# Designs tried in a protein design run: designed miniproteins, single chains, continued (5). Part 69

Each design is a single chain, and the fold is of that chain. pLDDT is the mean over its residues in the fold that is shown.

## One batch from the design tools (miniprotein)

Design m18383
Fold by ESMFold2-Fast:
Structure m18383 (fold): chain A 60 residues (1-60)
Amino acid sequence: NEQVKAVQKQFVEAAAKLDPADVEARNKLMKEADSALRDLNLPEDTRNHVLGKILVALTK
């Protein structure tokens, strides 16, 4: 849970600071976030929820 919270915060903050026009950087961030969450072996719904929050920060 604490590792999940740390990963979520890290990637949400990084996503919010990215240039929304930088498609390559955004795609790289999402791939890294998915990989980090997958390494935690989270339930599918939890992983998708965290990825959704990161995507919202990117899409802002």
Scores: mean pLDDT 78

Design m18384
Fold by ESMFold2-Fast:
Structure m18384 (fold): chain A 66 residues (1-66)
Amino acid sequence: RAAVVAEFIAMLKRMQAETDPARRDALYAQLKAWLADQVAAGRISQAQADSYLETADSVLDQLKRQ
């Protein structure tokens, strides 16, 4: 579970560092797919995955200030 959090943070930082909107969209899609895989593997619950997506959406909203 700690490994899931660390990987999520790493993916989130990669999205924050990306300045190309198309590449950022691709990274966000990868994040969503990865979270779905974690739920399917039983590493996190669907509710936990939804909370991670809300966090990612909040970060993307901050990047809109560019």
Scores: mean pLDDT 78

Design m18385
Fold by ESMFold2-Fast:
Structure m18385 (fold): chain A 51 residues (1-51)
Amino acid sequence: MEEFDLSSPEALVEALRRLLADPSQKERATALIGHSALPPEAQAELRARLA
């Protein structure tokens, strides 16, 4: 497995793209967004992209 730097927005987006390649990982992807240090507006935008 590749390691992702979840502290950077770009690395978080790349990690989410990989998780979304597997439909079973959707719950994990949303949890990852919620655990990120991103502002609420950025989290909402990422969640919208996941839908």
Scores: mean pLDDT 65

Design m18386
Fold by ESMFold2-Fast:
Structure m18386 (fold): chain A 97 residues (1-97)
Amino acid sequence: MDPEKAVAVNEAAVEVTREFLKENPEVREKALKFSSGVSRMYGSYAQSAAIAAGRADRAPELAEGVELTTNVILVGPPDLVRELQLRINEAQDETWK
């Protein structure tokens, strides 16, 4: 896999999640309070991908954003989680052309 594409995919997911959470502030509050080893693990993977791509400047924001996205998936209402996942998949598909 191209490391630059991995960063682009994570950037797309983080941006979509940020927009989604502006629409759903209650979900954002729950996700920010949630603590999970799984979420931190995915954040760590995003950080490692950014460093490997020579984008260490993006690593902290991508780690935090991917961790927050994972928290939404774990604690969000099922219908809203499905909506977020569909938006993320659509945005990511554009980076995999």
Scores: mean pLDDT 81

Design m18387
Fold by ESMFold2-Fast:
Structure m18387 (fold): chain A 81 residues (1-81)
Amino acid sequence: SSAALVEELRAEASDPDNLEKGLAFAEELAKKNNEEEYNKAKPDLDKVVADAKAGNPEARQALESMAASALLLQRLEEEKK
């Protein structure tokens, strides 16, 4: 089910290596889709990353959600190949 896949991706995103990979993929997709909007949003993303590293749990959850979404999109792109 879709719910089971979402739970698996959230578990993967809680791993630091997968979180970093998911965020990198999300940034790459955002830049390819609209570089101007990506550049505009980049300072806000950098602040969320800094807040998460400082121990902010809301910022950490936001990063994990972004990474999980990016990992889902990556899996969908792999299915097209």
Scores: mean pLDDT 74

Design m18388
Fold by ESMFold2-Fast:
Structure m18388 (fold): chain A 84 residues (1-84)
Amino acid sequence: GEEEIEKLLKEFKKLAEELLKKLREELEKTDDKEKILKLIGEILRVIGLEIDVELLKKKDLPDEEKIEELKRIIDELKEMIKSL
């Protein structure tokens, strides 16, 4: 129920912070314009996922549906981390 949601929110925050740190470090190491634009796009995507999470918290949905959506968002973050 609610405890699983809180656990998933904590996991999301940790993964988002780790990914943003990695993307920032990659941005600092490159002068390639196309790579810079791709990294900025990935940073914006992480911010978009953070917005989705905040909006999900405000929605009047069953816990089961919130859990499923949070797992989807976390899986997307994990895929982004693996692609680096």
Scores: mean pLDDT 87

Design m18389
Fold by ESMFold2-Fast:
Structure m18389 (fold): chain A 71 residues (1-71)
Amino acid sequence: DEAIRRAEEEARRAEEAAREGMEAADQVIEQIKQNDPKNGAQLAEQVREKADEDRRLAQAEIEARLERARA
């Protein structure tokens, strides 16, 4: 129970951090596109790709921890 509670709390915090990271990345991408739409496209794409990858890795780790805690 305690291990499951800890894993769920960590999962909730990780999901909140991922959400905030995605929102921050979206804002940065919008600023880059508005300030320099022609030259900023590559940088904006890199920011988006990193945010997407970080989100996927965080989700996989959350699932793995919950699975182990349930076992």
Scores: mean pLDDT 76

Design m18390
Fold by ESMFold2-Fast:
Structure m18390 (fold): chain A 84 residues (1-84)
Amino acid sequence: SVAERVRRLLEEAARKAEEAGMDQLAALLRKTGESVAELVEAGRYDDAVELLRATLEHAKRQGAPEEVIRLIEEALRVVEEARA
């Protein structure tokens, strides 16, 4: 499902952030993954997209590694493609 794929992508992003020593960003990414999955399951795709865009910009400002940025961008793409 879209929700399961988003959870998996943001959990992987959180793991990569932890490996880079960015523990606060990792915690945010896990929380965001759960929130986005709940929004997707509720059919609230626009809210899910907005939350992911905000999370992506925050990660960029924090200087997150390229692999973390790419995983968040992939999660955003998955949700955008699921929008009706």
Scores: mean pLDDT 89

Design m18391
Fold by ESMFold2-Fast:
Structure m18391 (fold): chain A 97 residues (1-97)
Amino acid sequence: FEEILAEARELLREEGIEVEEPDPEQQREIREMAEMASELARYIAEKDPSMTEEEIEEMERKGGLMGAIASLLAFAGDESAKKYVEKLKEMYEELKK
């Protein structure tokens, strides 16, 4: 998880977005979002029978990274990121049913 968080912060810096270091509670929420996003990405990738396990694992990793990025932006007050996070949670709840 620390690697995903570090990569997400570096990607945001490359785009010129400064994000403060998340506190431990925020890090926990970011981890939860990364895990939900990675599970959703894996579920979608697994529906494509042409995908290899390696490609599925890469989609899962990218999903987790996107979840971490969205959570960091939401904590910074980005309204679009907050809506994305809410939508991710809704999709994850539907997946669990």
Scores: mean pLDDT 77

Design m18392
Fold by ESMFold2-Fast:
Structure m18392 (fold): chain A 75 residues (1-75)
Amino acid sequence: KIMVAALAALDAVRLYQETGDIDAATKMMRDSLIDLGVPQDQATRLSNQVRDRLQAGDIDGARKTALYGSIALVE
């Protein structure tokens, strides 16, 4: 559960780094969280926070937000 959330978060940021597609990366993260049982509103909120960090060029902040936020939501 925790490892799956962590891997999904890291995969989403990696997808952005490889493609530059913020929409694809944030959708991947949101959909993965929903599949893990996170409510859609919480998954969307966290995905938007990651989007904001990526748009600001804060890749490290995006990774931390995605990783720690995902883990907190799947507990």
Scores: mean pLDDT 79

Design m18393
Fold by ESMFold2-Fast:
Structure m18393 (fold): chain A 98 residues (1-98)
Amino acid sequence: MEENAELAQKAAELALESGKTKDIEKSLEAMRLAQEGGPEGSEGAVANSAAVRGGYEPGKTLEEGVKKGLEASRKNPAVHYAAESLREIGREVDEKYG
């Protein structure tokens, strides 16, 4: 969990550097949920780390990372749960800020 939280924090920092408001809002909300704890918070941190591993880099969107994570999940059930958690967090952020 700590390693995943570190990757989630890094994703938020990269979103801030990109200057893209929607990416910033989504990554910060995902970090906030991860910090508040509980199963959903832990899943959010795992999902963020999966997005980073799946392809979120400077200049890319969290949505691209989620797509790659979902492709990987067809090969590994653990990645599937992480990708689904990221989708739910993104949907919740869109409800509040979209």
Scores: mean pLDDT 50

Design m18394
Fold by ESMFold2-Fast:
Structure m18394 (fold): chain A 68 residues (1-68)
Amino acid sequence: MVPQEEIDRLYRLAMEDPDLAVRVAAARRLGELARTDPRAIPPLKRLLATDPSEEVRAVAAEALREVL
């Protein structure tokens, strides 16, 4: 299992990094982790609901569709 700190770090990157590509990559990595670790699901739901970037929200939605 990944440490909770890694999930928290990826969520911060997805929300706060100035580079959209980094934010998208962090959201995708959370989606991969959610397949085996349900602790990644709440961060993905928060990104889908609150992230200002359509690209980040789309990745979060796709990841949640695959794991729910």
Scores: mean pLDDT 79

Design m18395
Fold by ESMFold2-Fast:
Structure m18395 (fold): chain A 58 residues (1-58)
Amino acid sequence: SPAVEKGREAAEKAIKEAKKSKSKNEAQGILSDTLDRLAREVGPEAARAALEVIREAS
């Protein structure tokens, strides 16, 4: 679905930004903010897809 695709793309972008962060707290903030935004703007399907990508990258 288009929502799943958007979730995956957003997660990949967030992971790249998190890797550039100076602290674990900053990295977690980037990932959490991305998931929250996806849930609000796109829907739970996108947020779930993003969460799976983030978990695989951890």
Scores: mean pLDDT 82

Design m18396
Fold by ESMFold2-Fast:
Structure m18396 (fold): chain A 77 residues (1-77)
Amino acid sequence: MDNPEIKAINKEMNEKLAKGISRTEYTEMEGRRTLARLSVELKEATDEGEKKALEKRIAELQAETNREVASQRALEA
């Protein structure tokens, strides 16, 4: 939302898209943007249950993004 980290990632993504970005790079940036948003939510969370749920979502998204990027790179080889 009003988080400067998320704004910076959105700006970087738009600039790279304008210059021409690979599919793999786009996937990595999409993952980074979502992870940054979840990290902000985790920092703001005060409830233990919310923190655990956010940590789980972050871990799952990191694993999914890494697998997707690795899969795309393997197809390009």
Scores: mean pLDDT 77

Design m18397
Fold by ESMFold2-Fast:
Structure m18397 (fold): chain A 71 residues (1-71)
Amino acid sequence: SDAELLEEAKALVKKGRELVEQKKYLEAMKQFSRAYSLLSQLPVTPETKELRREAFNLGVEAAKKLVEELR
């Protein structure tokens, strides 16, 4: 159901944030990317729009941190 996909996306965003705290940026990016993919399948509501924006922004920040560690 849409509610189950929304809860899965929220759990993935939470997991991604925890991985960022552990400096596991590549793994964090994978969680945020999956959350974004699930949210893109859901109807556009204020909640899904904000979560998509959050997942996207967090994924970009994790990618920046990953690139910084490779330097």
Scores: mean pLDDT 87

Design m18398
Fold by ESMFold2-Fast:
Structure m18398 (fold): chain A 96 residues (1-96)
Amino acid sequence: MAGIREEAEELIAKAEEALRRGDREEAGRYYANAAFNYLLAGDAERALELAERAVELLGEDDAFANLALAFAADAAGDTERAREAAKKAMDVILKK
């Protein structure tokens, strides 16, 4: 899916621009979306790197960032990390 990778690269560029402006929340959201695009493209390693970046920027308790990390880690074969990220995402949703 060539277009999906191109879209992911565009999202990464937007994330870097947001970081230059000091907008860590917007940057983290762009990295998380780019991680999902790389997952759809079948590139689990790139997806994992981007999901880790999203968690750093949005915070360890961010549900969206942890959801991206859970899927990316699982696809990359890191089952333990995937379970931990999924638990953090669920904890945020359940602790309204």
Scores: mean pLDDT 84

Design m18399
Fold by ESMFold2-Fast:
Structure m18399 (fold): chain A 73 residues (1-73)
Amino acid sequence: SEKDLMDEIKEIVGEIQKVLKEILASGDQKKFEEAKKVIQETQKQIDAALAAKDLEKVKELLKKTLEELKKIK
């Protein structure tokens, strides 16, 4: 259902926020700059998917963002 999909998106966003907090807590400026670049590169794609009401695409893009951030951490 659409509600289940929105709940999944909310959970992934929460995981992204957790990883970003861990990167910030590390004090590693290079990791922080890499994380910012990942977020900036995906933001326009996520905004476009939201405008198209393509929630499956939003979830896919958020999952890819999370995996890239986990590699930086």
Scores: mean pLDDT 84

Design m18400
Fold by ESMFold2-Fast:
Structure m18400 (fold): chain A 98 residues (1-98)
Amino acid sequence: MSPVELIEHELAVVEGVLADIEAQLAQARQQPKEQAMQTLTLIGFRLLALAGTLLLMERIIKENPAIPQDLADRVAAARARVDALIAEWKAEVAALEA
């Protein structure tokens, strides 16, 4: 498997998981406090796992100049989405603990 094929495959998985997390976060806002806290805890674990995966992808891209710029841009966009979701997640947890 080439580095390009590996990044394309894993990035598609990451993008799918991000869409699912975005939907779960929206659902948590409509849940009773106890159920929302359980959902947010699971989202927290998933976001940390994605941050680790994206860090590895960024390293592979940096070490492999043959990887197309559009894939590098998509990884950067996925990283920005994770960072934004972590900020939203922290705000939702803080609101429930207040």
Scores: mean pLDDT 86

Design m18401
Fold by ESMFold2-Fast:
Structure m18401 (fold): chain A 78 residues (1-78)
Amino acid sequence: MPKVKIVPTSLSDEELKKRAEEAIKRAEELLPSAAPRYQARIQEYIDAAKEALKKGDYKTAGAYAEVALVLAITTQGR
């Protein structure tokens, strides 16, 4: 059992920011190849995540960035 899933109770602002930025970057890279009907919605979540980062709300930024990333991944190959 070398593989464990870590779920920390809290993350530092630096870790939350880095996670949000990575998720945004990956979502943006996947956006052009996502199904066209979902591209506007994915972009909306990316924009919301960037706005939250700008305000220093890294937890909210991470949440929006993860939604954008999951949606971008899920709509690939359609």
Scores: mean pLDDT 76

Design m18402
Fold by ESMFold2-Fast:
Structure m18402 (fold): chain A 69 residues (1-69)
Amino acid sequence: MRGEVVQVAIAVTRTVVRHTDLPQDLKQQVQKLLDQAEKALEAGNYDEAEKLVKQAIKLIEDYLKKQEE
């Protein structure tokens, strides 16, 4: 099952958010998505949890990519 992978991805993404200088609004959006992902994971909805984690990571990636451009 993907549950452990999703759980690790949530933990890693939270750590990145804590240690990366992101705008406060972006940090709040990412944290909200990760909180929703944890709830989905607890409910056994692995597909929804994975989708939410991917959305959180995409927001971080899109922001960082704009800083490089």
Scores: mean pLDDT 79

Design m18403
Fold by ESMFold2-Fast:
Structure m18403 (fold): chain A 78 residues (1-78)
Amino acid sequence: DEEKKKEKAEQLKKEAEKLLEEALRLLQAGDSVGGLELLARAYELLSQAYKLLGDDEGAARYEEAAREAREQAERERA
């Protein structure tokens, strides 16, 4: 069902948008670990959304971005 996939993708994109906004606030406030963790979560949701839409390239790009954000959060934590 293409409409169900589109609806779910829109929900995931909206959730990711809220997390991106929150991540940016934390990064501006100097909470690099918290901000990067939320950024990674947002990119994970975007990857899922693009997979549902059949955009495997977009999904892979966001999956990579999420991994990079998680790695940077760990470096900031160390």
Scores: mean pLDDT 86

Design m18404
Fold by ESMFold2-Fast:
Structure m18404 (fold): chain A 58 residues (1-58)
Amino acid sequence: SALDEARRLAAEGRGLEAVGVALRGGVSGQQLRDVAAKEPDPETRRNLLGAAELVDLL
């Protein structure tokens, strides 16, 4: 799914590409925050939260 791909890209440090995938796949900023809340890795969590903010602005 687009949400799973966005999460994978965020885990790889590819936050801008995660935003692109989320926008094309209809993933909301809230869905990205929900995934971030369950992420134990602080860098991946930070990237997901950053992607969520950008998705909400676009």
Scores: mean pLDDT 86

Design m18405
Fold by ESMFold2-Fast:
Structure m18405 (fold): chain A 58 residues (1-58)
Amino acid sequence: LEEIREEVLARREAQLAKITDPRFRAWGERELAHIRSLSDEEFEKLLTPEQREKLKNM
């Protein structure tokens, strides 16, 4: 789960680097903080089918 969480955070950080609108950047940073605060159980519930499949291969 930790590896998948790091991947999700890295992808969102890369997307934020492309955002020039301060409003959308602030929203994205709030989303990052939320993901960092989630428990393993809460985070697992937010996984996409692709991310769940990756988890099964770990």
Scores: mean pLDDT 71

Design m18406
Fold by ESMFold2-Fast:
Structure m18406 (fold): chain A 73 residues (1-73)
Amino acid sequence: MEEKKKKAEEIVNLIEYILGDKITEEERKEIYKKALEMMEKGASDNEIAKYLAEIFKKYGLEEAAKELESALE
């Protein structure tokens, strides 16, 4: 549980670092919740990375999304 929370926080911090002002506080909380829920349901790191890649694509970081998907396959 705690380890999953830490990983979800790391994911959110990475998104915030990359996207900066492009992401709202509400979106940040949603990403945290979604990542945590996925991990609790037994989602693999690859599945979580695909979700993260979708977020990058949404904000126009398509190359970063492709790299993330490739690195985790």
Scores: mean pLDDT 74

Design m18407
Fold by ESMFold2-Fast:
Formats: sequence, C-alpha cells, structure tokens
Structure m18407 (fold): chain A 61 residues (1-61)
Amino acid sequence: PLPPSLEESIALLREAMDAIGVPEELKQAAIEALRARKPFDLPEAVEQRLKAVLMERLLAE
C-alpha cells in the first residue's frame, strides 16, 4: 500500500485527536504544524494516547 497523502494524514490525525478529546485549539495547532512540516510537541500523555489510536485505526483499515 502507498503511504497516505498529506491530506489523508491530516484527516486521520484530526479523527484520532477527536477520539481522545484533544482541545480544538491544540488540534488546529497540530494540524497546521503538520501541514507546514514544522515540529509540534504534544503533552506526553496526549501523544501516547494519540499513537495508540492511530495504530488502532491503521490496523482496522
């Protein structure tokens, strides 16, 4: 399978952040950083939960 496009990655990230209840301001900042290819550090607890949700979604697809 081909890797996801930037837009597909943004959609997946947004869905995963919604699933764990990330605040809208933090979601928008993370999406903008990803779109601009800039580093963006999430709180460790949020990052760990996000990684788990993303892996679950990727395996389910």
Scores: mean pLDDT 70

Design m18408
Fold by ESMFold2-Fast:
Parts: sequence; structure tokens; C-alpha cells
Structure m18408 (fold): chain A 80 residues (1-80)
Amino acid sequence: SLLEELEKLVEEARKLMLEASATGNPEAILLAANIGALILSYRTLKRLGTLSDEDAKKLIEQLRKEIAELQAVIDQTRAQ
């Protein structure tokens, strides 16, 4: 389901956000903050009962994109 996919992405994002904080890299930390804002938006819409299937799909696509971007920055930081 869309909700199960979102919850998996939120869990993946939370782990990656902790890694970002551990790098000390300001770019990784800022990207993690952006992901945090997306998670907050999802949780707010879910709590209000206003999360549509369209909103869920957009959040899944955006979270996948932001997670991939943050992973790339972390990997680049570790290579330096």
C-alpha cells in the first residue's frame, strides 16, 4: 500500500539523516533538514486525515529523490 511504502521511506530517511548529522558536512545536514520537512508534512496530513493518494504518490517520489541526493552527498563526503 502507499502508506506502507511511505512508512518504509520515512524509516530509511531517518537512518540516513542520522548518518548526515554524523558527517559534520553542512550540505548533508541541510539536505537532511529538507527531508525532515517532508516527513513533517506527511505526518501532519496523515494526522489531519487529509492525505490523498495523489499527495502520497508525490511524497513517495520526492522522498525517493531526496534520499538518493542525500546518499550521494554522504558517499562523496566519505570519499574525501
Scores: mean pLDDT 86

Design m18409
Fold by ESMFold2-Fast:
Structure m18409 (fold): chain A 97 residues (1-97)
Amino acid sequence: MDELEAEARRATQEMVEAIKAGDVDRFNEATKRLADAVEELLRAAGFPDSEAARYAMAIHLAGIGAAVAKTPEERENLAKTLQSLVDEAIARARARR
């Protein structure tokens, strides 16, 4: 895998571990790293800046949602949303190669 895909996967793993630990600050930091990695990955694959920015924005919004989530169910749903956004971004980047 290229370095950007590897970084996105590492950030996703850190995010999942932070959720399991109940560490919201760590989750938010991992979410920020994930958003940055996904945006750069899509730009490197030749996607428009606007589309790359939309993915980064969606990831950041999910991270903000986790900070205000009051139940484990809400946190799990946000984690699934983040994972699906990452998987979609990686698949789209690969399809452009």
Scores: mean pLDDT 76

Design m18410
Fold by ESMFold2-Fast:
Structure m18410 (fold): chain A 83 residues (1-83)
Amino acid sequence: AEVEALKESLRKHYRTVLGLDEDLVEFGVAQFEKYGPDPAGLAKAGDLVGVKLAEKRAQELLASPNPEDQQKGQQLLAAIAAL
């Protein structure tokens, strides 16, 4: 089916082009299915994946022993909460 081919293409893009882990890849594909396998659903999936990627990055920064990285992580979490 064309929708399954689009989902596999999206998984490949998230995994190989954006370097996302499997949790974010499958999350993005699930959002694509939820909001419709069309351009609007693709755009919404991209936005939600971007938020989840930013949350993971913030957690990585907060886990750093570097105080500057910890401050950047807190700023990123605050920016996400403001969305």
Scores: mean pLDDT 76

Design m18411
Fold by ESMFold2-Fast:
Structure m18411 (fold): chain A 80 residues (1-80)
Amino acid sequence: SPEPTVDQLRQEALRLLRQYEETGDRALGEETIRQLDELIDKSLALSNDPTTPQGTRGQAGHQAGYARLLRDGLLNDLAK
């Protein structure tokens, strides 16, 4: 199977986050963090790729920033 795209990772992370918010299931929260980590990693790789158009690199960098904010908020919630 092909590797998931940045868009597919974002959609999956948001789906898992919604399920965590509905259930309070810590395992779903931890899975969401794992998906957000992969999203951040792939978005940063795309943002730092000199063969990628400047606009796409900018969007990828912005996407990584938002994913990091979601991850930090979720980590704080799981620490309670």
Scores: mean pLDDT 84

Design m18412
Fold by ESMFold2-Fast:
Structure m18412 (fold): chain A 69 residues (1-69)
Amino acid sequence: SDADIQKLLDEFRKELLKYRDPSQSAQQREEYLEKAKQLANQIMFLASDRNDSSVTQKLLELIQEAKKE
């Protein structure tokens, strides 16, 4: 559902921001990056069932937003 995809996008953004956080240890940042990759894979899997490129665009927008944090 859209709600499930949105929840995963929100979680992806949170993990990506933690990966960008310089106060975290290098090991913790690597763990956050791995979680973000897993979330991105889940989002892509759900999006593929819907033939919806807008989900990919939202994912890219979140990556760009995280660059500012």
Scores: mean pLDDT 75

Design m18413
Fold by ESMFold2-Fast:
Structure m18413 (fold): chain A 70 residues (1-70)
Amino acid sequence: STSLINEGNKLEKKGKEYKKKGDLDKAVELYERSVELYGEAASLSDPDTSQVLLKKGVELAKEKEELKKK
């Protein structure tokens, strides 16, 4: 779904802005929601798009875990 992809992308961008401001807790929350939306979009997408979205989700989840360590 284009709507889910767009929302996930917006939350990812917001999360990165909060990270730059040092609000790591808010960045983690936004990354978690973005990962969820990319996963939902992947389940509704063709295999090529799904692979790209799942990879984005994995990278964001990894970044989120690094932020949680501080």
Scores: mean pLDDT 83

Design m18414
Fold by ESMFold2-Fast:
Structure m18414 (fold): chain A 72 residues (1-72)
Amino acid sequence: MEEIRERALRLHKYAEELVKEGKLTEEDILELEEEAIKEAKEEYKDKSVEEMVRGALEIFEKKIKEKVKSKE
């Protein structure tokens, strides 16, 4: 649980830095987070809540990186 929380905090800090640098908007971050949660709920439907949350963080990180690349 604490490990997941620390990873979530690091990922959100990374997202905040991207917004501060003008690479993404706050709206982009919110949309990507919502999409990641939705996809994780489907993908990890038969898994534990902890596995679903880890999956959501992984999907969210991938979506952030893809969005940044698409704006290059």
Scores: mean pLDDT 80

Design m18415
Fold by ESMFold2-Fast:
Structure m18415 (fold): chain A 78 residues (1-78)
Amino acid sequence: SEEERRRRLLEAEERFREELERRLAQLTAERDRALALAKEAERRGDVETAQRYQARIDELDEQIRELAREIQARLAEL
């Protein structure tokens, strides 16, 4: 039935959204760890290490932004 098809599509979309949310949580946790390590390096005067972690944070911020846009797009379809 059309109702059963719609239900399956909604369930599949919810599972996909949950996967994206899990990935977002993972990236956010990685960013938080990189930020903590950058701050520790700055506190120790290790500019080179701090810069490497800042580069990683910048990469993670872009990935988080892209993933957040994908989640919002999926939610708008519901």
Scores: mean pLDDT 84

Design m18416
Fold by ESMFold2-Fast:
Structure m18416 (fold): chain A 76 residues (1-76)
Amino acid sequence: SSNAALLARVEELAKISEKLYELVKAGKMDKEGAIQEMERILDQMKSLEAKLTGDYREKAAAYIEKVEAMIEELRK
């Protein structure tokens, strides 16, 4: 299913964002650079979510909310 493939991409992007967040918290990555990359990833996730339907869209929205929350925490 195209929905399943698109959701898998959203999940992978969310994992990349979480890794960036963890690197900033560990002092191993610049906060501003991480925020810029995570925002770019978030835009990609939102573009993919717009192509999804039903339960797949809801799951993608949950991953997007998680990434948005991580970005806002880094901004404080």
Scores: mean pLDDT 90

Design m18417
Fold by ESMFold2-Fast:
Structure m18417 (fold): chain A 100 residues (1-100)
Amino acid sequence: MEKLIEAWDAVDKDGDGYVSLRELAEFRRAMGEDISDEEIELWETFDTDGDGKLTVAEFKKLLESLGANPSDKMLALWDKDGDGYINKEELLAALTEGLS
């Protein structure tokens, strides 16, 4: 748990408590996933608001474009605040509930 929290804190460069596609990609890269810069650029095209915050709908479409099918339960875990955005706390909660 500590290792995941520390890695997340290291990549949350905005410090606003919300997750950008770049921060998510850097977190996954820190966890050992091979994410290319080209993939990050493509992911940034799904941030239609341009505010650096990832909506649940944008995140779902991103995962579907990468061949993943997130369940409704997973989406609910990522949007616990009900604000329609993926924030750091929601993503961390999804990871911790998956480990518990």
Scores: mean pLDDT 60

Design m18418
Fold by ESMFold2-Fast:
Structure m18418 (fold): chain A 81 residues (1-81)
Amino acid sequence: MKSLEEIVLEVLRELSKSEVADADGGISLGELFAAVEEEAKKLGLNPSSLEIGETIVNLYRKGKIAVYQDENGESLIKPVE
């Protein structure tokens, strides 16, 4: 069974290379949450927004993701190589 952390990282890496990413590979929080919820549901999981948020914070603490804001004040997330 994939952990929620693995799902978040895999989804983020795929989205960062897609057309929904900005020029720096950043994904909005809303896009990331929606994609994680969809992928988790396909695997029979129903994580809460709190659980997804805590997973993102844990990945940030591990140095696996970076968080920044764009010119519109949107919070963007990207994977760290």
Scores: mean pLDDT 79

